# Ledger of designs, part 94: designed miniproteins, single chains, continued (2)

Each design is a single chain, and the fold is of that chain. pLDDT is the mean over its residues in the fold that is shown.

## One batch from the design tools (miniprotein)

Design m7263
Fold by ESMFold2-Fast:
Structure m7263 (fold): chain A 100 residues (1-100)
Amino acid sequence: MREELRELMREYAELLGLPLNETTVRLLLALAEDDEEALEKIMEEEKLSEETKEGIKAGREEIKEEVKKTYGVSEEELPETLRKLLLEALRAAVEEARAA
């Protein structure tokens, strides 16, 4: 179960064209909250290239479709589902980092 969440996070990171790290997790959390202002702020603070920013915007829609397809959730349920998935994946990533 937790392994499936890690694989989803890796797929989401790949769709964004980013490695799975703290910045990518912050971006995915902002996507889950549908927080456009947070997304723009993170992209600017991390000094991401225009190509990466375009990739993130394209990946946003693909992530939404993949989650809807995988979990059979509606557009209205998507933010809560993404939040739960990202929080569990973030917790797993933090525990793994502390064990290293």
Scores: mean pLDDT 64

Design m7264
Fold by ESMFold2-Fast:
Structure m7264 (fold): chain A 90 residues (1-90)
Amino acid sequence: SEEVEELIEKAIEYAKEKKYEDAFELLNQARLKLYGTEAMRKWVERQRKTLKENPELLKTAVLSQLRELMTELKYSQDEIEKKIKEILEG
């Protein structure tokens, strides 16, 4: 949906600025809007706990979530790789 795509684009901009915690929370919002299941809510809660204990994993978690959610929204592989490259070149 347009709303989910807007959340992903905002998350990409925060990730370019190295604001990975803010990017992660926007991707969690996008995921919950896209899926909205109890299992997904519990998954998000577990991820928040893990990343609070291991903040060095935040960048990897953001990049992983972007690949997954952009694939689900039918972005092309070329668009996904372009956005990831823009984040990594920052």
Scores: mean pLDDT 85

Design m7265
Fold by ESMFold2-Fast:
Structure m7265 (fold): chain A 76 residues (1-76)
Amino acid sequence: ETIIKEEALKKLAEATAKSLKPGEEVTIELGLNSPEAGVKPIKVTIKVKAKVSAETILNAIKEALESKKDVELTIE
């Protein structure tokens, strides 16, 4: 929930959306931009049946960070 972290997460989401193809899944471990990165990583698993937007990926990452728990999404 900081502008600085959001910018980095947005860039990651855009790169992931460009690389991720229909029928694929990606797992993102969260701990980026923290001086204590890796102390408590959170996993976001996204499965896609169609082309996914960077905004959808960014929202999933944000939800995982806010909940501080693993998130699994299936996008049709």
Scores: mean pLDDT 66

Design m7266
Fold by ESMFold2-Fast:
Structure m7266 (fold): chain A 87 residues (1-87)
Amino acid sequence: MEEKRQAFIEELKKRFGLSEEDAERILNSTPEELVALLKEKGFTLGELEEIRDIARKHGLNETARAIEEAIRYFNPIKEAVDKVIEK
């Protein structure tokens, strides 16, 4: 588990220029805490989706779920609109 967490941290540092502290916060946050952190750092929805995919790639399924929930909190209106368009 620790080895997978470290691999995720290193990939975030390389791809997004995040500090180790910021990457660890993403790993350990609830969806609500993650929304607050990501708003503070100014991440886009596309960047959040990429971070989610990196978490899944490293087998961090709980982290990926938290990021997915955070994406919904960033834009609940978009989720509602996309649901109508899909019908």
Scores: mean pLDDT 73

Design m7267
Fold by ESMFold2-Fast:
Structure m7267 (fold): chain A 90 residues (1-90)
Amino acid sequence: SEAEKLIEELKKKNPYRARIALEVKKYAEEKKWEKIEEIKKTELNFIKMLEEVTLEVMTRAGVPEEVLEEERKAFEEQRKELEELFEILL
């Protein structure tokens, strides 16, 4: 399946995300949709917190706005990749 191929690729590129994908797949098979939503919310909140802390530290360090904007785009891509992962697994 598409989900199985994606998980195998993630094991090589992002082992942490692969573990999340495996957990989500297990809960999907068990129809534990509330657990899947809890995982999604937790992971999205983690990305948000990392973005806020990263941008605050970089701003205090005097990093140029152009570089700050690139970091915001990188975090936006991380959120999109996570949301796409959940769509494929469900």
Scores: mean pLDDT 86

Design m7268
Fold by ESMFold2-Fast:
Structure m7268 (fold): chain A 69 residues (1-69)
Amino acid sequence: SIEEVKERAERAVARLVVEGRISPEQANRIGEVIRKAESKEEIINGIRELEREGVISKEQADYIIEQVE
């Protein structure tokens, strides 16, 4: 379900925060993408867009996407 996908994405973000691998500002921007998404594809596309905009790194984006795929 989309709820389970969102839970996995949110756990991935929380882990990156705990490990100091992303800032609270980056986590907030990713959280907005996850909350607004209506499908797994929208989560993936939104995360890739944040990477394209330079908000997050490729490594950060890849980690989150791996957890939802």
Scores: mean pLDDT 88

Design m7269
Fold by ESMFold2-Fast:
Structure m7269 (fold): chain A 58 residues (1-58)
Amino acid sequence: GAAEARREEQERVNREIAEKLREIGDKMDESLEEAKKIDGGDKADMNRFIELFGEKSK
């Protein structure tokens, strides 16, 4: 019936939104984890990386 068709459409839209948000979150998290790996434990290199990255975002 019409109610079932509407429910299926809502489920589909919710799934698509959730998938898009997850993809965006995953890409952001991946970028952050890559930055951590590059630093390895040298805070001087991390600070320099943040400065260069900050200038690019300005």
Scores: mean pLDDT 67

Design m7270
Fold by ESMFold2-Fast:
Structure m7270 (fold): chain A 88 residues (1-88)
Amino acid sequence: SMDIERQATIIQFRVLSDISAVWVSLDIVKRGGMTIDQLNALLTQARDVLDEAEAFAQQHNDQDLLSTVRKARVTLDALQAQADALAA
């Protein structure tokens, strides 16, 4: 339905927005403006959003949203690896 399509669009925006926030925050940590613990909290929040988005996409058979979530997970895993390297 059009209502489900609008909800999917909002969820896609949330996913992309949270990934962008993590990416910006990683740069702020590198500059000493934010702690690793704060970055890890944002990474955890972004992962929770991805899990919610995937559940929604599976419930509504939304293959485009599933594709977006899968790509976002790859990006988030790469950002997590960079965060882990900074914490070492």
Scores: mean pLDDT 88

Design m7271
Fold by ESMFold2-Fast:
Structure m7271 (fold): chain A 80 residues (1-80)
Amino acid sequence: MDEIEEAKKKYEEYKEKLKEFPYAEGMLQALSMDLEGARTAAGMLAAEDPENGEEAAKYLEEAAKYKQRAEELTKKYLES
């Protein structure tokens, strides 16, 4: 769950930096939708079984990929 929250915070930071690049913002929005899918599944799981470590690891992996993609996107548009 912490990794998902960190990814959301990074998304807001990158969105603010990329707000003058509409295409990049659209790509961040797509990544945000993927993260929301993982959050919904995690929320349902937490309601039934908050100790399910295997599913939690899956969501943490998705959050890590989301952060990496958002960072790469930001660098591409700000440093290229």
Scores: mean pLDDT 63

Design m7272
Fold by ESMFold2-Fast:
Structure m7272 (fold): chain A 101 residues (1-101)
Amino acid sequence: MEEDIERLARVAGAIAAEHAASKVTLEAYDANGNLVDSRVVTSAEEAYAYTREALTAGLSVKVVVEDAGGATTEVTLTLHLPPLPTKLGGDTNRLHASSLG
């Protein structure tokens, strides 16, 4: 787990370093795909620190690079955690039948 967080944080830092002249935004997403935080980073160290904190909190991080032409490149960084065996259709639509009076 710690080794995976370190590796992914280094990848985010490397992307920010390669694209230092571009606008680099890090977006943190929860397990349901909701955006919970976003930050524009200006250095590899900021990208590394932010990614490490977000992954440690159980969030996924998307690195968004916007070049001078307005084109965007996205890289998603997530921890490979084994799914819990309790993940079943019970977390989706559940219809309660009520008697029609």
Scores: mean pLDDT 71

Design m7273
Fold by ESMFold2-Fast:
Structure m7273 (fold): chain A 89 residues (1-89)
Amino acid sequence: SREEIIKKVEEAIEALAKAAEEQKDNIERQAQLTFAIISAYLAKEEVKEGDLEGAITLLKQAIKNAKAAGAEEAAKLLEEALKLVEKEK
């Protein structure tokens, strides 16, 4: 369901924010985490609008940036959200 996807993306955003707090001294990782958070928020909006293809593209961008920043828990939650979006098609 869209509600389940939205909740999973929100959990991922919380995990990304936590990773950003833990990695304050690393400017490159801060930038990657910021891009991941922005992409995840945009993906959430696309899910609300019913643009599941747009949500998939944005979640893939969020996953890439989360992994680059070493935010493994957030990346896992984003991958779970991606699977839910793909299943909802």
Scores: mean pLDDT 87

Design m7274
Fold by ESMFold2-Fast:
Structure m7274 (fold): chain A 58 residues (1-58)
Amino acid sequence: SAPRLVSRETVSDAEAAALADEAAATGDFALRVTSRGGEGVVERLDADEPAVRYERVE
């Protein structure tokens, strides 16, 4: 089953990158981070395994 989306927030690109780095270092939570048009989108996922993805779309 796909992880359920818990929340989505728009943040700065720098904040998105920092959050992705922290999540990758700790390995404790599932976070999907997408950067587009100078803004980052942070999505928290309801998942049992840590999954961090950081993608720049533009």
Scores: mean pLDDT 62

Design m7275
Fold by ESMFold2-Fast:
Formats: C-alpha cells, structure tokens, sequence
Structure m7275 (fold): chain A 81 residues (1-81)
C-alpha cells in the first residue's frame, strides 16, 4: 500500500538523519514538514503523521532529507484527499 511504503521511506530518512550529517534544513522546511504532519493527522493517516513529526524533532535533518520527506508527505496527502 502507498501508506505502508511512505512509512517505510520516512523511517529510512529518520535513520539516515540520525547517522549522517549534511547541510542543515531551513526553518521554513521544518515548518512545512510540521504543516504536512498536521494535514496527515487530520486525514486520519496517524502512522504517516507520527513519522513526519519524528523528523520535525530531529535537529540534524539535512536540506535533502527534509525535501525528500516533504515530497513523500505531499504525495500521500494528494492520494488520500
């Protein structure tokens, strides 16, 4: 399922964010992730929302990792809407 694959991909990004350092994400990227997390929660996609919120709480998430997570979250929101 799309939801299951999204959770898996987000969990992989979380693991990488804890292990690897890169150029830091901007405050606007982190804010966008928090907004997408809230949208997913409102859609009842709690399992995806939880993984997005975990990423928002990681101070070391890179710009590339944030962009990948935003893309995954947006695809799930569009599919569920």
Amino acid sequence: SMVKEAVKKLQEIIKEAKEKKGPPSSPSQVAALAIHGTELDLLGLDEVSEEVYKLVKIPSISEEQANKALEIAQEVIEYAS
Scores: mean pLDDT 83

Design m7276
Fold by ESMFold2-Fast:
Structure m7276 (fold): chain A 97 residues (1-97)
Amino acid sequence: MDEVFRAEVPTALRGALELTKEILDALEKGEDPRSSEIVAKLTAAMILVSLAARAGDPLAEKALNYLKEAMTAIDNGDIETAKKKLEQARKLLEEGL
């Protein structure tokens, strides 16, 4: 596995966890899930988790799938499913840290 990516995995997972928590907090406060801020944070979290998954972290691969499902739910206007998928990603990221 790529040692360069492996060294960054804990930092990437912590960053993704923080972004996921911020998105969940914003949605709980009734912020627009399609806002540029939420979309940018979700995209950044997916990039960070993708780096960890490429380094061979199986928990990161599963978390990435939940983040992708959350983005799809947001695109479909299903905010409750988006929240559920973000919460699942948050729990996996907390387990990996």
Scores: mean pLDDT 80

Design m7277
Fold by ESMFold2-Fast:
Structure m7277 (fold): chain A 81 residues (1-81)
Amino acid sequence: MEELKEEARKLIDELRQAGTALADALPNPEVAEGLKAGIDAFVKRLEKEIENATTPEELEKIVERLRSAVDALRAQLAALQ
């Protein structure tokens, strides 16, 4: 349980880093601002889900969602290059 929660928290940090990098690379400030706000809202929801998770299966699903989100942001950043 704690290992999965720690993995999820590390992925949240990676999501914030990838999101900031993508936002900083975007030419449109309004789009960049919207992305940062969206990531903050997503992180806030997932942090609550992590704290409320009672089974390893719930945490594994959260970790998978976080990995997918990080991968998507990194792919978008790569596409801008």
Scores: mean pLDDT 82

Design m7278
Fold by ESMFold2-Fast:
Structure m7278 (fold): chain A 63 residues (1-63)
Amino acid sequence: KQEEIDLEVWKALALIHVAIAKKYASPELQAELDRLGDEAVKAKTKEEVNEIIARIDELVAQG
């Protein structure tokens, strides 16, 4: 279904956000980013993935 394809695309985007964020993050922040990446892979909806992406962006802005 289209919804499944869309969800996988959003998960891929979340992992890209994690990879970019980790390049500029402290070691402590990298561990939290890895945890958020794991949560993105486990997410069941695009809404959950979007929330995780927002949290990644927030951590990068604070770090």
Scores: mean pLDDT 78

Design m7279
Fold by ESMFold2-Fast:
Parts: structure tokens; sequence; C-alpha cells
Structure m7279 (fold): chain A 85 residues (1-85)
């Protein structure tokens, strides 16, 4: 990827993470909404832009899932500590 493509990927990934974290709906519904907006823009965007946005959305979803797994693991560790006290 070019330096410009890497910067766009980072920017779009951050934007999607913000949208997904601020959406009160389940992650699957929030992702569907973003996908609908991307499909709407398909005819007005280059194949390069579509690839970068698809990669950014994938990266954002993986980050959100990772954060939720980390939160659940921390919650379980705290619960185990309280049960052993």
Amino acid sequence: MTAEEKELLRKYTDEFIEKLKNDPRPLSEAVKEILKELEKEEKNSTPRERRIRALALTAAVLRIIGDEIDKELKKKRELQKKLLE
C-alpha cells in the first residue's frame, strides 16, 4: 500500500471504531448500517477507496470484538478474586 492509502486506512479505521462504539445497537446491527452506507457510495467511489474502507471496517470490528473480550476476561478475573476473598 502507498503512504496515502495507509493514512486513509488509519483514518477510516478510527472513524468506524468511533461510530461502532457510539452506536447503542448490537455490533451486528451497527455494522449492517455502515455496510448500507458503503453500498450507497459504491458507484461514487473508486475500487481503491472501496478496498480501503472494507479493510478499515474489518479492522474496526476486530478491535471492538477484542476490546469486548478483554472486558469480559477482566470482569471474570475480578469475580474470581471476590469469590476467593
Scores: mean pLDDT 77

Design m7280
Fold by ESMFold2-Fast:
Structure m7280 (fold): chain A 74 residues (1-74)
Amino acid sequence: MKEENLKLIEELVDKLAEKHGLSPEAKRQILITLKDLYADEDKETIERYFESIDKVIELVPESKAGARALAAAA
């Protein structure tokens, strides 16, 4: 995995967790899943994916289903 990408993913997950009030457990599961899925992607692609995830959480405030879907994808 690219170390720079891992740091970026951690920073973006921290921002999402803070913005949406995610539990520490949910944050940890999302972090593990997103590292597995996106650690080898381009930095620009990772940022775009996180922008999309943020918008999905905003559009579907029942984000329990979204968090479970992300966990199932890994």
Scores: mean pLDDT 70

Design m7281
Fold by ESMFold2-Fast:
Structure m7281 (fold): chain A 66 residues (1-66)
Amino acid sequence: KIDKEELLEEFERYAARYGVSEEDRRKAREIIEKSDLTSFPREELEDLSEEAKRALEAAVIKVMTK
């Protein structure tokens, strides 16, 4: 099970590095808080930019692998 607090912290770090917009960061935070992120459902990712999707993927990998 993914720790949502750790995931949010790592996402913000990657979002800053990848230049993710404030609006996309807000959307990604809502996805992290609302979903269990077991498979990254397409429906929840549709409104995110490619930079935001990349930041979220990197954050999940980091949290899961530590």
Scores: mean pLDDT 72

Design m7282
Fold by ESMFold2-Fast:
Structure m7282 (fold): chain A 84 residues (1-84)
Amino acid sequence: MDLEYEKKAKENPEKREEYLKKAMEEGVKAVKEAVDRVVEMREILKNGEKLSKEELEEMLEHLERSGAPEEWIERVKKLLKEVE
């Protein structure tokens, strides 16, 4: 189920934005801010740049405070573990 959606989002980045739009339409400012930071971090990693451990920890705190989906929290935790 979710894997098929993720596969389509990988092939078509536009469909991935649809998923993020759903979360942002919730109207939760903290969620939007956390999502934007996750997107920026992912773009930086694609370019071969790495965020500092402090930046990843800050992002994790924001996601936990905003009640973001577990998937995003786990993604940040995974990146934090790779920096270590």
Scores: mean pLDDT 63

Design m7283
Fold by ESMFold2-Fast:
Structure m7283 (fold): chain A 75 residues (1-75)
Amino acid sequence: MLEEEAKKVREETEKRLIARVKEAAARAGKAALGEKSIETIKEAAERLTLDIMKQMDEGVRVLEEAVQRVVDRLL
């Protein structure tokens, strides 16, 4: 139940974050480098975003364990 809600929030946040990062990377690439480098910058930005999402997944897992400990204590 809680996992499903966390998953939906995570998926929505991931999509928004990736879109924003790609837009920022495209603008920075166009300003600082030639058009040829824009694709490379977008790929690097997407990879970085995925790494951040991995760290967020670990954070959610720690939170789930904490909630489970509270439930076990109340039962």
Scores: mean pLDDT 65

Design m7284
Fold by ESMFold2-Fast:
Structure m7284 (fold): chain A 59 residues (1-59)
Amino acid sequence: GLAETERRNELSLPGVQAASKVIEENKDLTDPEKIEEVERKATEVAKRVLEEQRERERE
C-alpha cells in the first residue's frame, strides 16, 4: 500500500529521483526490450545513489 511505498521512498529518495529521471528521459521508447533495459539502468542508478548516500553518512 501507500505506507509501504512512502517508507521505501524515504529510505532511497535521492535514488528514486535519479531513477525516475532516467525513465522520464526515455519515456518515448516504444520497444519493450529497450524499456526493460532502461528499467534495469534506472535500478542500477538508484542503487549507486543509495550507496553514495550511505558512504556520506559514514563520514
Scores: mean pLDDT 65

Design m7285
Fold by ESMFold2-Fast:
Structure m7285 (fold): chain A 104 residues (1-104)
Amino acid sequence: KEKEEKEKKEKAYELAKEYLEDLVKEAGIDLSTEENRKALEVLAKVMAATRLDEKEEIKASEEIIERAAEIYAEIHMYTAGDEETYEKQYEAAKKKVKELIKEK
């Protein structure tokens, strides 16, 4: 049971990270910076924990949390038809990520 639970967590994290890395590359976000890499790691952990319905203690600075929220918003805003809708969706996405990190 413990071995299976650990394997599920590792697999969920790996899948989330792979998915996010592909989207981040398409969005043109620079992964050579440590800040963006740490933000991506935080976002992947939050997504994995959400999928498994588990609480994960995310230790990150406010700066890294803010950057993770921005990355999430950027990769999910490609379908907005107008500038007002884009900004509204961007702010909603940032709020959602911050809420998930705060709850975990």
Scores: mean pLDDT 69

Design m7286
Fold by ESMFold2-Fast:
Structure m7286 (fold): chain A 106 residues (1-106)
Amino acid sequence: AMAAALARDRKAVELGQKGGELGNKIDEAETRLQDARARLAAGSPADAPEVRAIYEDVEATLKEVQKGLEELLAEAPPDLQPSFQGGIEYAKKLADEAARLAAEAA
């Protein structure tokens, strides 16, 4: 029915918008991770605790984003599933990197 097709289209648009917001958070987290690494490389040893706190915050943010994408993936139509799955894998990779960097800064 046309009404059911329109309802599916509206849901797909909403899921895409939410996915885009989570994708922006991944990009922001990656930028923060890179900036924190650059700060530690250019800064004094006294900056290490502050940089470690940034790594821990980035890890927490990426784990939250991963969970959000997993929730969207559960409701996603087949055409959106690869994008959300890719986002989940990338967020996990960055979270694992942030955790490693936090441990190394300790």
Scores: mean pLDDT 82

Design m7287
Fold by ESMFold2-Fast:
Structure m7287 (fold): chain A 95 residues (1-95)
Amino acid sequence: SELRKKLEEEIEKAKKAKKEGKEGLMELHAFNATVALLGLKDDPEARELRERLEREAREIAEKIAKEEGKPEVAVEVGVRFVLLIEYGKELVEEK
């Protein structure tokens, strides 16, 4: 319930930042919204998002690691960060 309130607050803050033309602030609140959603226990939407993140992060990191000759684990951290922002933007648009 506390995380659900945090999710709603961060979505509202992201929408406000978007209306004000503050793209960086909007992305920060979008990221925070995704993190709050992922923290929800036994929530079907949170479970689906966790499964999506795990799958997409690994697939993208594997491709970049092969192209750049870097360890996959080193690339995955950056990929996960970008995906959390992207998922947050989807949440802001859907609501």
Scores: mean pLDDT 83

Design m7288
Fold by ESMFold2-Fast:
Structure m7288 (fold): chain A 90 residues (1-90)
Amino acid sequence: MEIDEEKSKALQEALYEAYELYRSGKMTKEEAIDFLRKKAEELGLDKETIDSLVEMFRELIEADEKGLPLSPQQQRLRKAIEKYRKEKEK
């Protein structure tokens, strides 16, 4: 099922907020993951989609913490977060 454009933008905002809260030290990794899960549930995403999203986000944070190279999917997620950040600041 295609995600509604409005839900897609809200999800990108939730990803950006969770990542920035983690990066700024305002939230732990687990708190940022829980924040993202709650936002995705509020957007009405199904459990399988939420679980996949949370797993990709967890892997992104763990790769960042360990200084590991990102997978292509993790790179896309990071680029989506960065693109949203730049769009929001304009």
Scores: mean pLDDT 74

Design m7289
Fold by ESMFold2-Fast:
Structure m7289 (fold): chain A 87 residues (1-87)
Amino acid sequence: MEALKARSEEELREAIEYLEKAIEAVKAGDVASAVRYAGKAAETSGSPEVQRLVGEAVDALAAGDYEAAIRYLEEAKRLVEEALKEK
């Protein structure tokens, strides 16, 4: 939470865009792009909480559980969006 609140609005918006691209890639069956975008979102967010959720999503993708992967990415997106609304 504190790490997300320390990020700029621009960085939070960029993290949201990467998470949206990751979710779209999962829906398209493009696991490689999904992992890449999710990783960029975690890095841009600087949040250990977002990083953990992205890790769970990557593990779900490796297991072929696309539904779980989308759920974890959506949860990460909610955390970043909540932090952005508090700016």
Scores: mean pLDDT 84

Design m7290
Fold by ESMFold2-Fast:
Structure m7290 (fold): chain A 87 residues (1-87)
Amino acid sequence: SLLDEFEALLEELKARFPELAELLDRARELITQAYESGGDPALVEEAERTLLEIYVLAAEREDEASVAEFRALVERMGRLIREIAEA
């Protein structure tokens, strides 16, 4: 499912960036609530905002190669969030 794919990406990000675990868990909670609510726009928007915050923090702390890989994972999470919102 979309949620299972999101969970897998979240665990991969937490393994690579354990300092972001709290923000990643918040994004997970928001997306789960959005999915259960039938795509509440406010919850989807807050989840996307949280992912953007995570991206900015990671970009400030990592080298270029790590940031590129992290960007790819965050972009995949953003696509899943949009798919969940449109479902």
Scores: mean pLDDT 71

Design m7291
Fold by ESMFold2-Fast:
Structure m7291 (fold): chain A 75 residues (1-75)
Amino acid sequence: SALVRDGEAVTVEEVEELKEAGIAAAKAGDVASAVGHILRLIGMLISASASDSERAKEVARAAEEAIREVMAAMK
């Protein structure tokens, strides 16, 4: 899958990095970049939600939280 790197699934750390970038873009008024980060997080959430593994559940929770925080940073 295009969402897997070196045989590793998407990680909570990667979600947190996107969250930080999205919040920074939102606070800077860069709506296009903020929306782009939200769309990437939604893609991660959808991918993680297709699996019932414990790691995928952690990624899904982190992605939902990240989406909410980026949206909250947008006025």
Scores: mean pLDDT 76

Design m7292
Fold by ESMFold2-Fast:
Structure m7292 (fold): chain A 88 residues (1-88)
Amino acid sequence: MERHLEELRRFARELGLPESVIDMIERVVRLSPRPPEEAVEGAKRGIELAIRTFPGTASDAMIVSAAASGIAGADDRTVLSAGRHAER
């Protein structure tokens, strides 16, 4: 678990995410029933999709919701939908 979380923290910091956002995403990974490697890859996928789809406009809430959906194993469409809904 810790090795995968260190990878996630490094990835998120390189993308310029706030520590509070990284902490929230890490907590969702720790609570996930999926294997740690799959949960972390899902988190990274959700983060990348949110940033790429909303460059310069993705909020912390959108990023966290997209990451959480990715951690749960949702498809890209569902991940992006969760991110948009979080802004409401």
Scores: mean pLDDT 77

Design m7293
Fold by ESMFold2-Fast:
Structure m7293 (fold): chain A 75 residues (1-75)
Amino acid sequence: SRQQADQLGQLGRQYRRQGNLQQAIDLYQRAVDLDPNNLRLQSDLYYTLSDLYFQQGDSVSSQQYQNLADQLLSQ
């Protein structure tokens, strides 16, 4: 349901703020699966993937995901 997606998204944001990027990605993926038209949840997922790739030293993938997230929020 959309309510469950929102709750998972909120929890994902909490884990992302704490730097637990793996847990945040898992929660955001579940949220997007429940509400695939929610551009905000999809952008949260992409921003978190960008953060993870940056942490791993993959600046190219990091920039690609950041650009995808920014594009979703500009609609």
Scores: mean pLDDT 88

Design m7294
Fold by ESMFold2-Fast:
Structure m7294 (fold): chain A 73 residues (1-73)
Amino acid sequence: SLEGLALIVAGILLIEEGEKILEEGKKLLKEGEESGDREKLLEGIGKVIDGIGLIILGRLLIAKGLELIAKDA
């Protein structure tokens, strides 16, 4: 299924972007903790949540893509 393959590719790209945002969030949390910067801590929390959300969505898209390929077999 071309549609199933497209969902798998989209899911992989979302996981990659989510991991990038998650790492940026972790860096901001560390910098905020070390400097006492509340703004960096709050921004870091937001990016961690966003990164996790994209990773979860990407995993769901991969699962759906695999389901569509299996149904076409």
Scores: mean pLDDT 90

Design m7295
Fold by ESMFold2-Fast:
Structure m7295 (fold): chain A 77 residues (1-77)
Amino acid sequence: MTEEEREKIREAIRKKLTPKQQKAFDISDLAEKRLEEYRKNKDFEKAKEVSRIYDEAMKALEAGDEEKYNELVEKLK
């Protein structure tokens, strides 16, 4: 599967989700992409930091803390 096809499938799935599910999907997708990149480069310290930020962002999303969630999403970009 090409990267273009993968992105197109992600967007199609995202459109069918609720706003809260879209936020969970977006942060999961960002974290997975960054983790794959850092692990391929053997940058395990950065990979660990991505996992930490992701866990904290998911907790913020569950708590309804949109400000904290948005701050953590920006750190993953």
Scores: mean pLDDT 78

Design m7296
Fold by ESMFold2-Fast:
Structure m7296 (fold): chain A 86 residues (1-86)
Amino acid sequence: SRLDLLNELRKLSLQMYQLYQQGAPTSQIRALGERMVALLGEMDQREAEAARESLTLEDPRHLVIHLGSLVGVLEMSEWTAQREQE
């Protein structure tokens, strides 16, 4: 489900943040970002396309912040949509 995909994206974003805090190479952080983009493609190809732009960021901090922020926006959008159905 969309919610299951969002939960997996949140899990990956947290793993990416942990790698960043541990000083992992940008390549390892970017690899998690690539996985997040693949999962986004299962939800919406346009969201995946937009997220791919984040993968061009050289600074791992920007990568973590940008992708984490995008997951947060998607979570809020999902909760808003569910609320509108009530």
Scores: mean pLDDT 78

Design m7297
Fold by ESMFold2-Fast:
Structure m7297 (fold): chain A 58 residues (1-58)
Amino acid sequence: GSINAAERFISTYPQSSWVNILNFLVKEGILNVEQKNHLEQHIKISKEAFLAAVRELA
């Protein structure tokens, strides 16, 4: 996806919402705690890392 799509996702879905989605996926057994923590670290490292992750969804 384009950077504009990634930016729209970030403005629409704040970082707190992304963490909540990861928590939900762990609760439903789709992700384990280690996988969630790994993804959460990427979000916490930098805005650039988060944008890269969001671009995969866009």
Scores: mean pLDDT 59

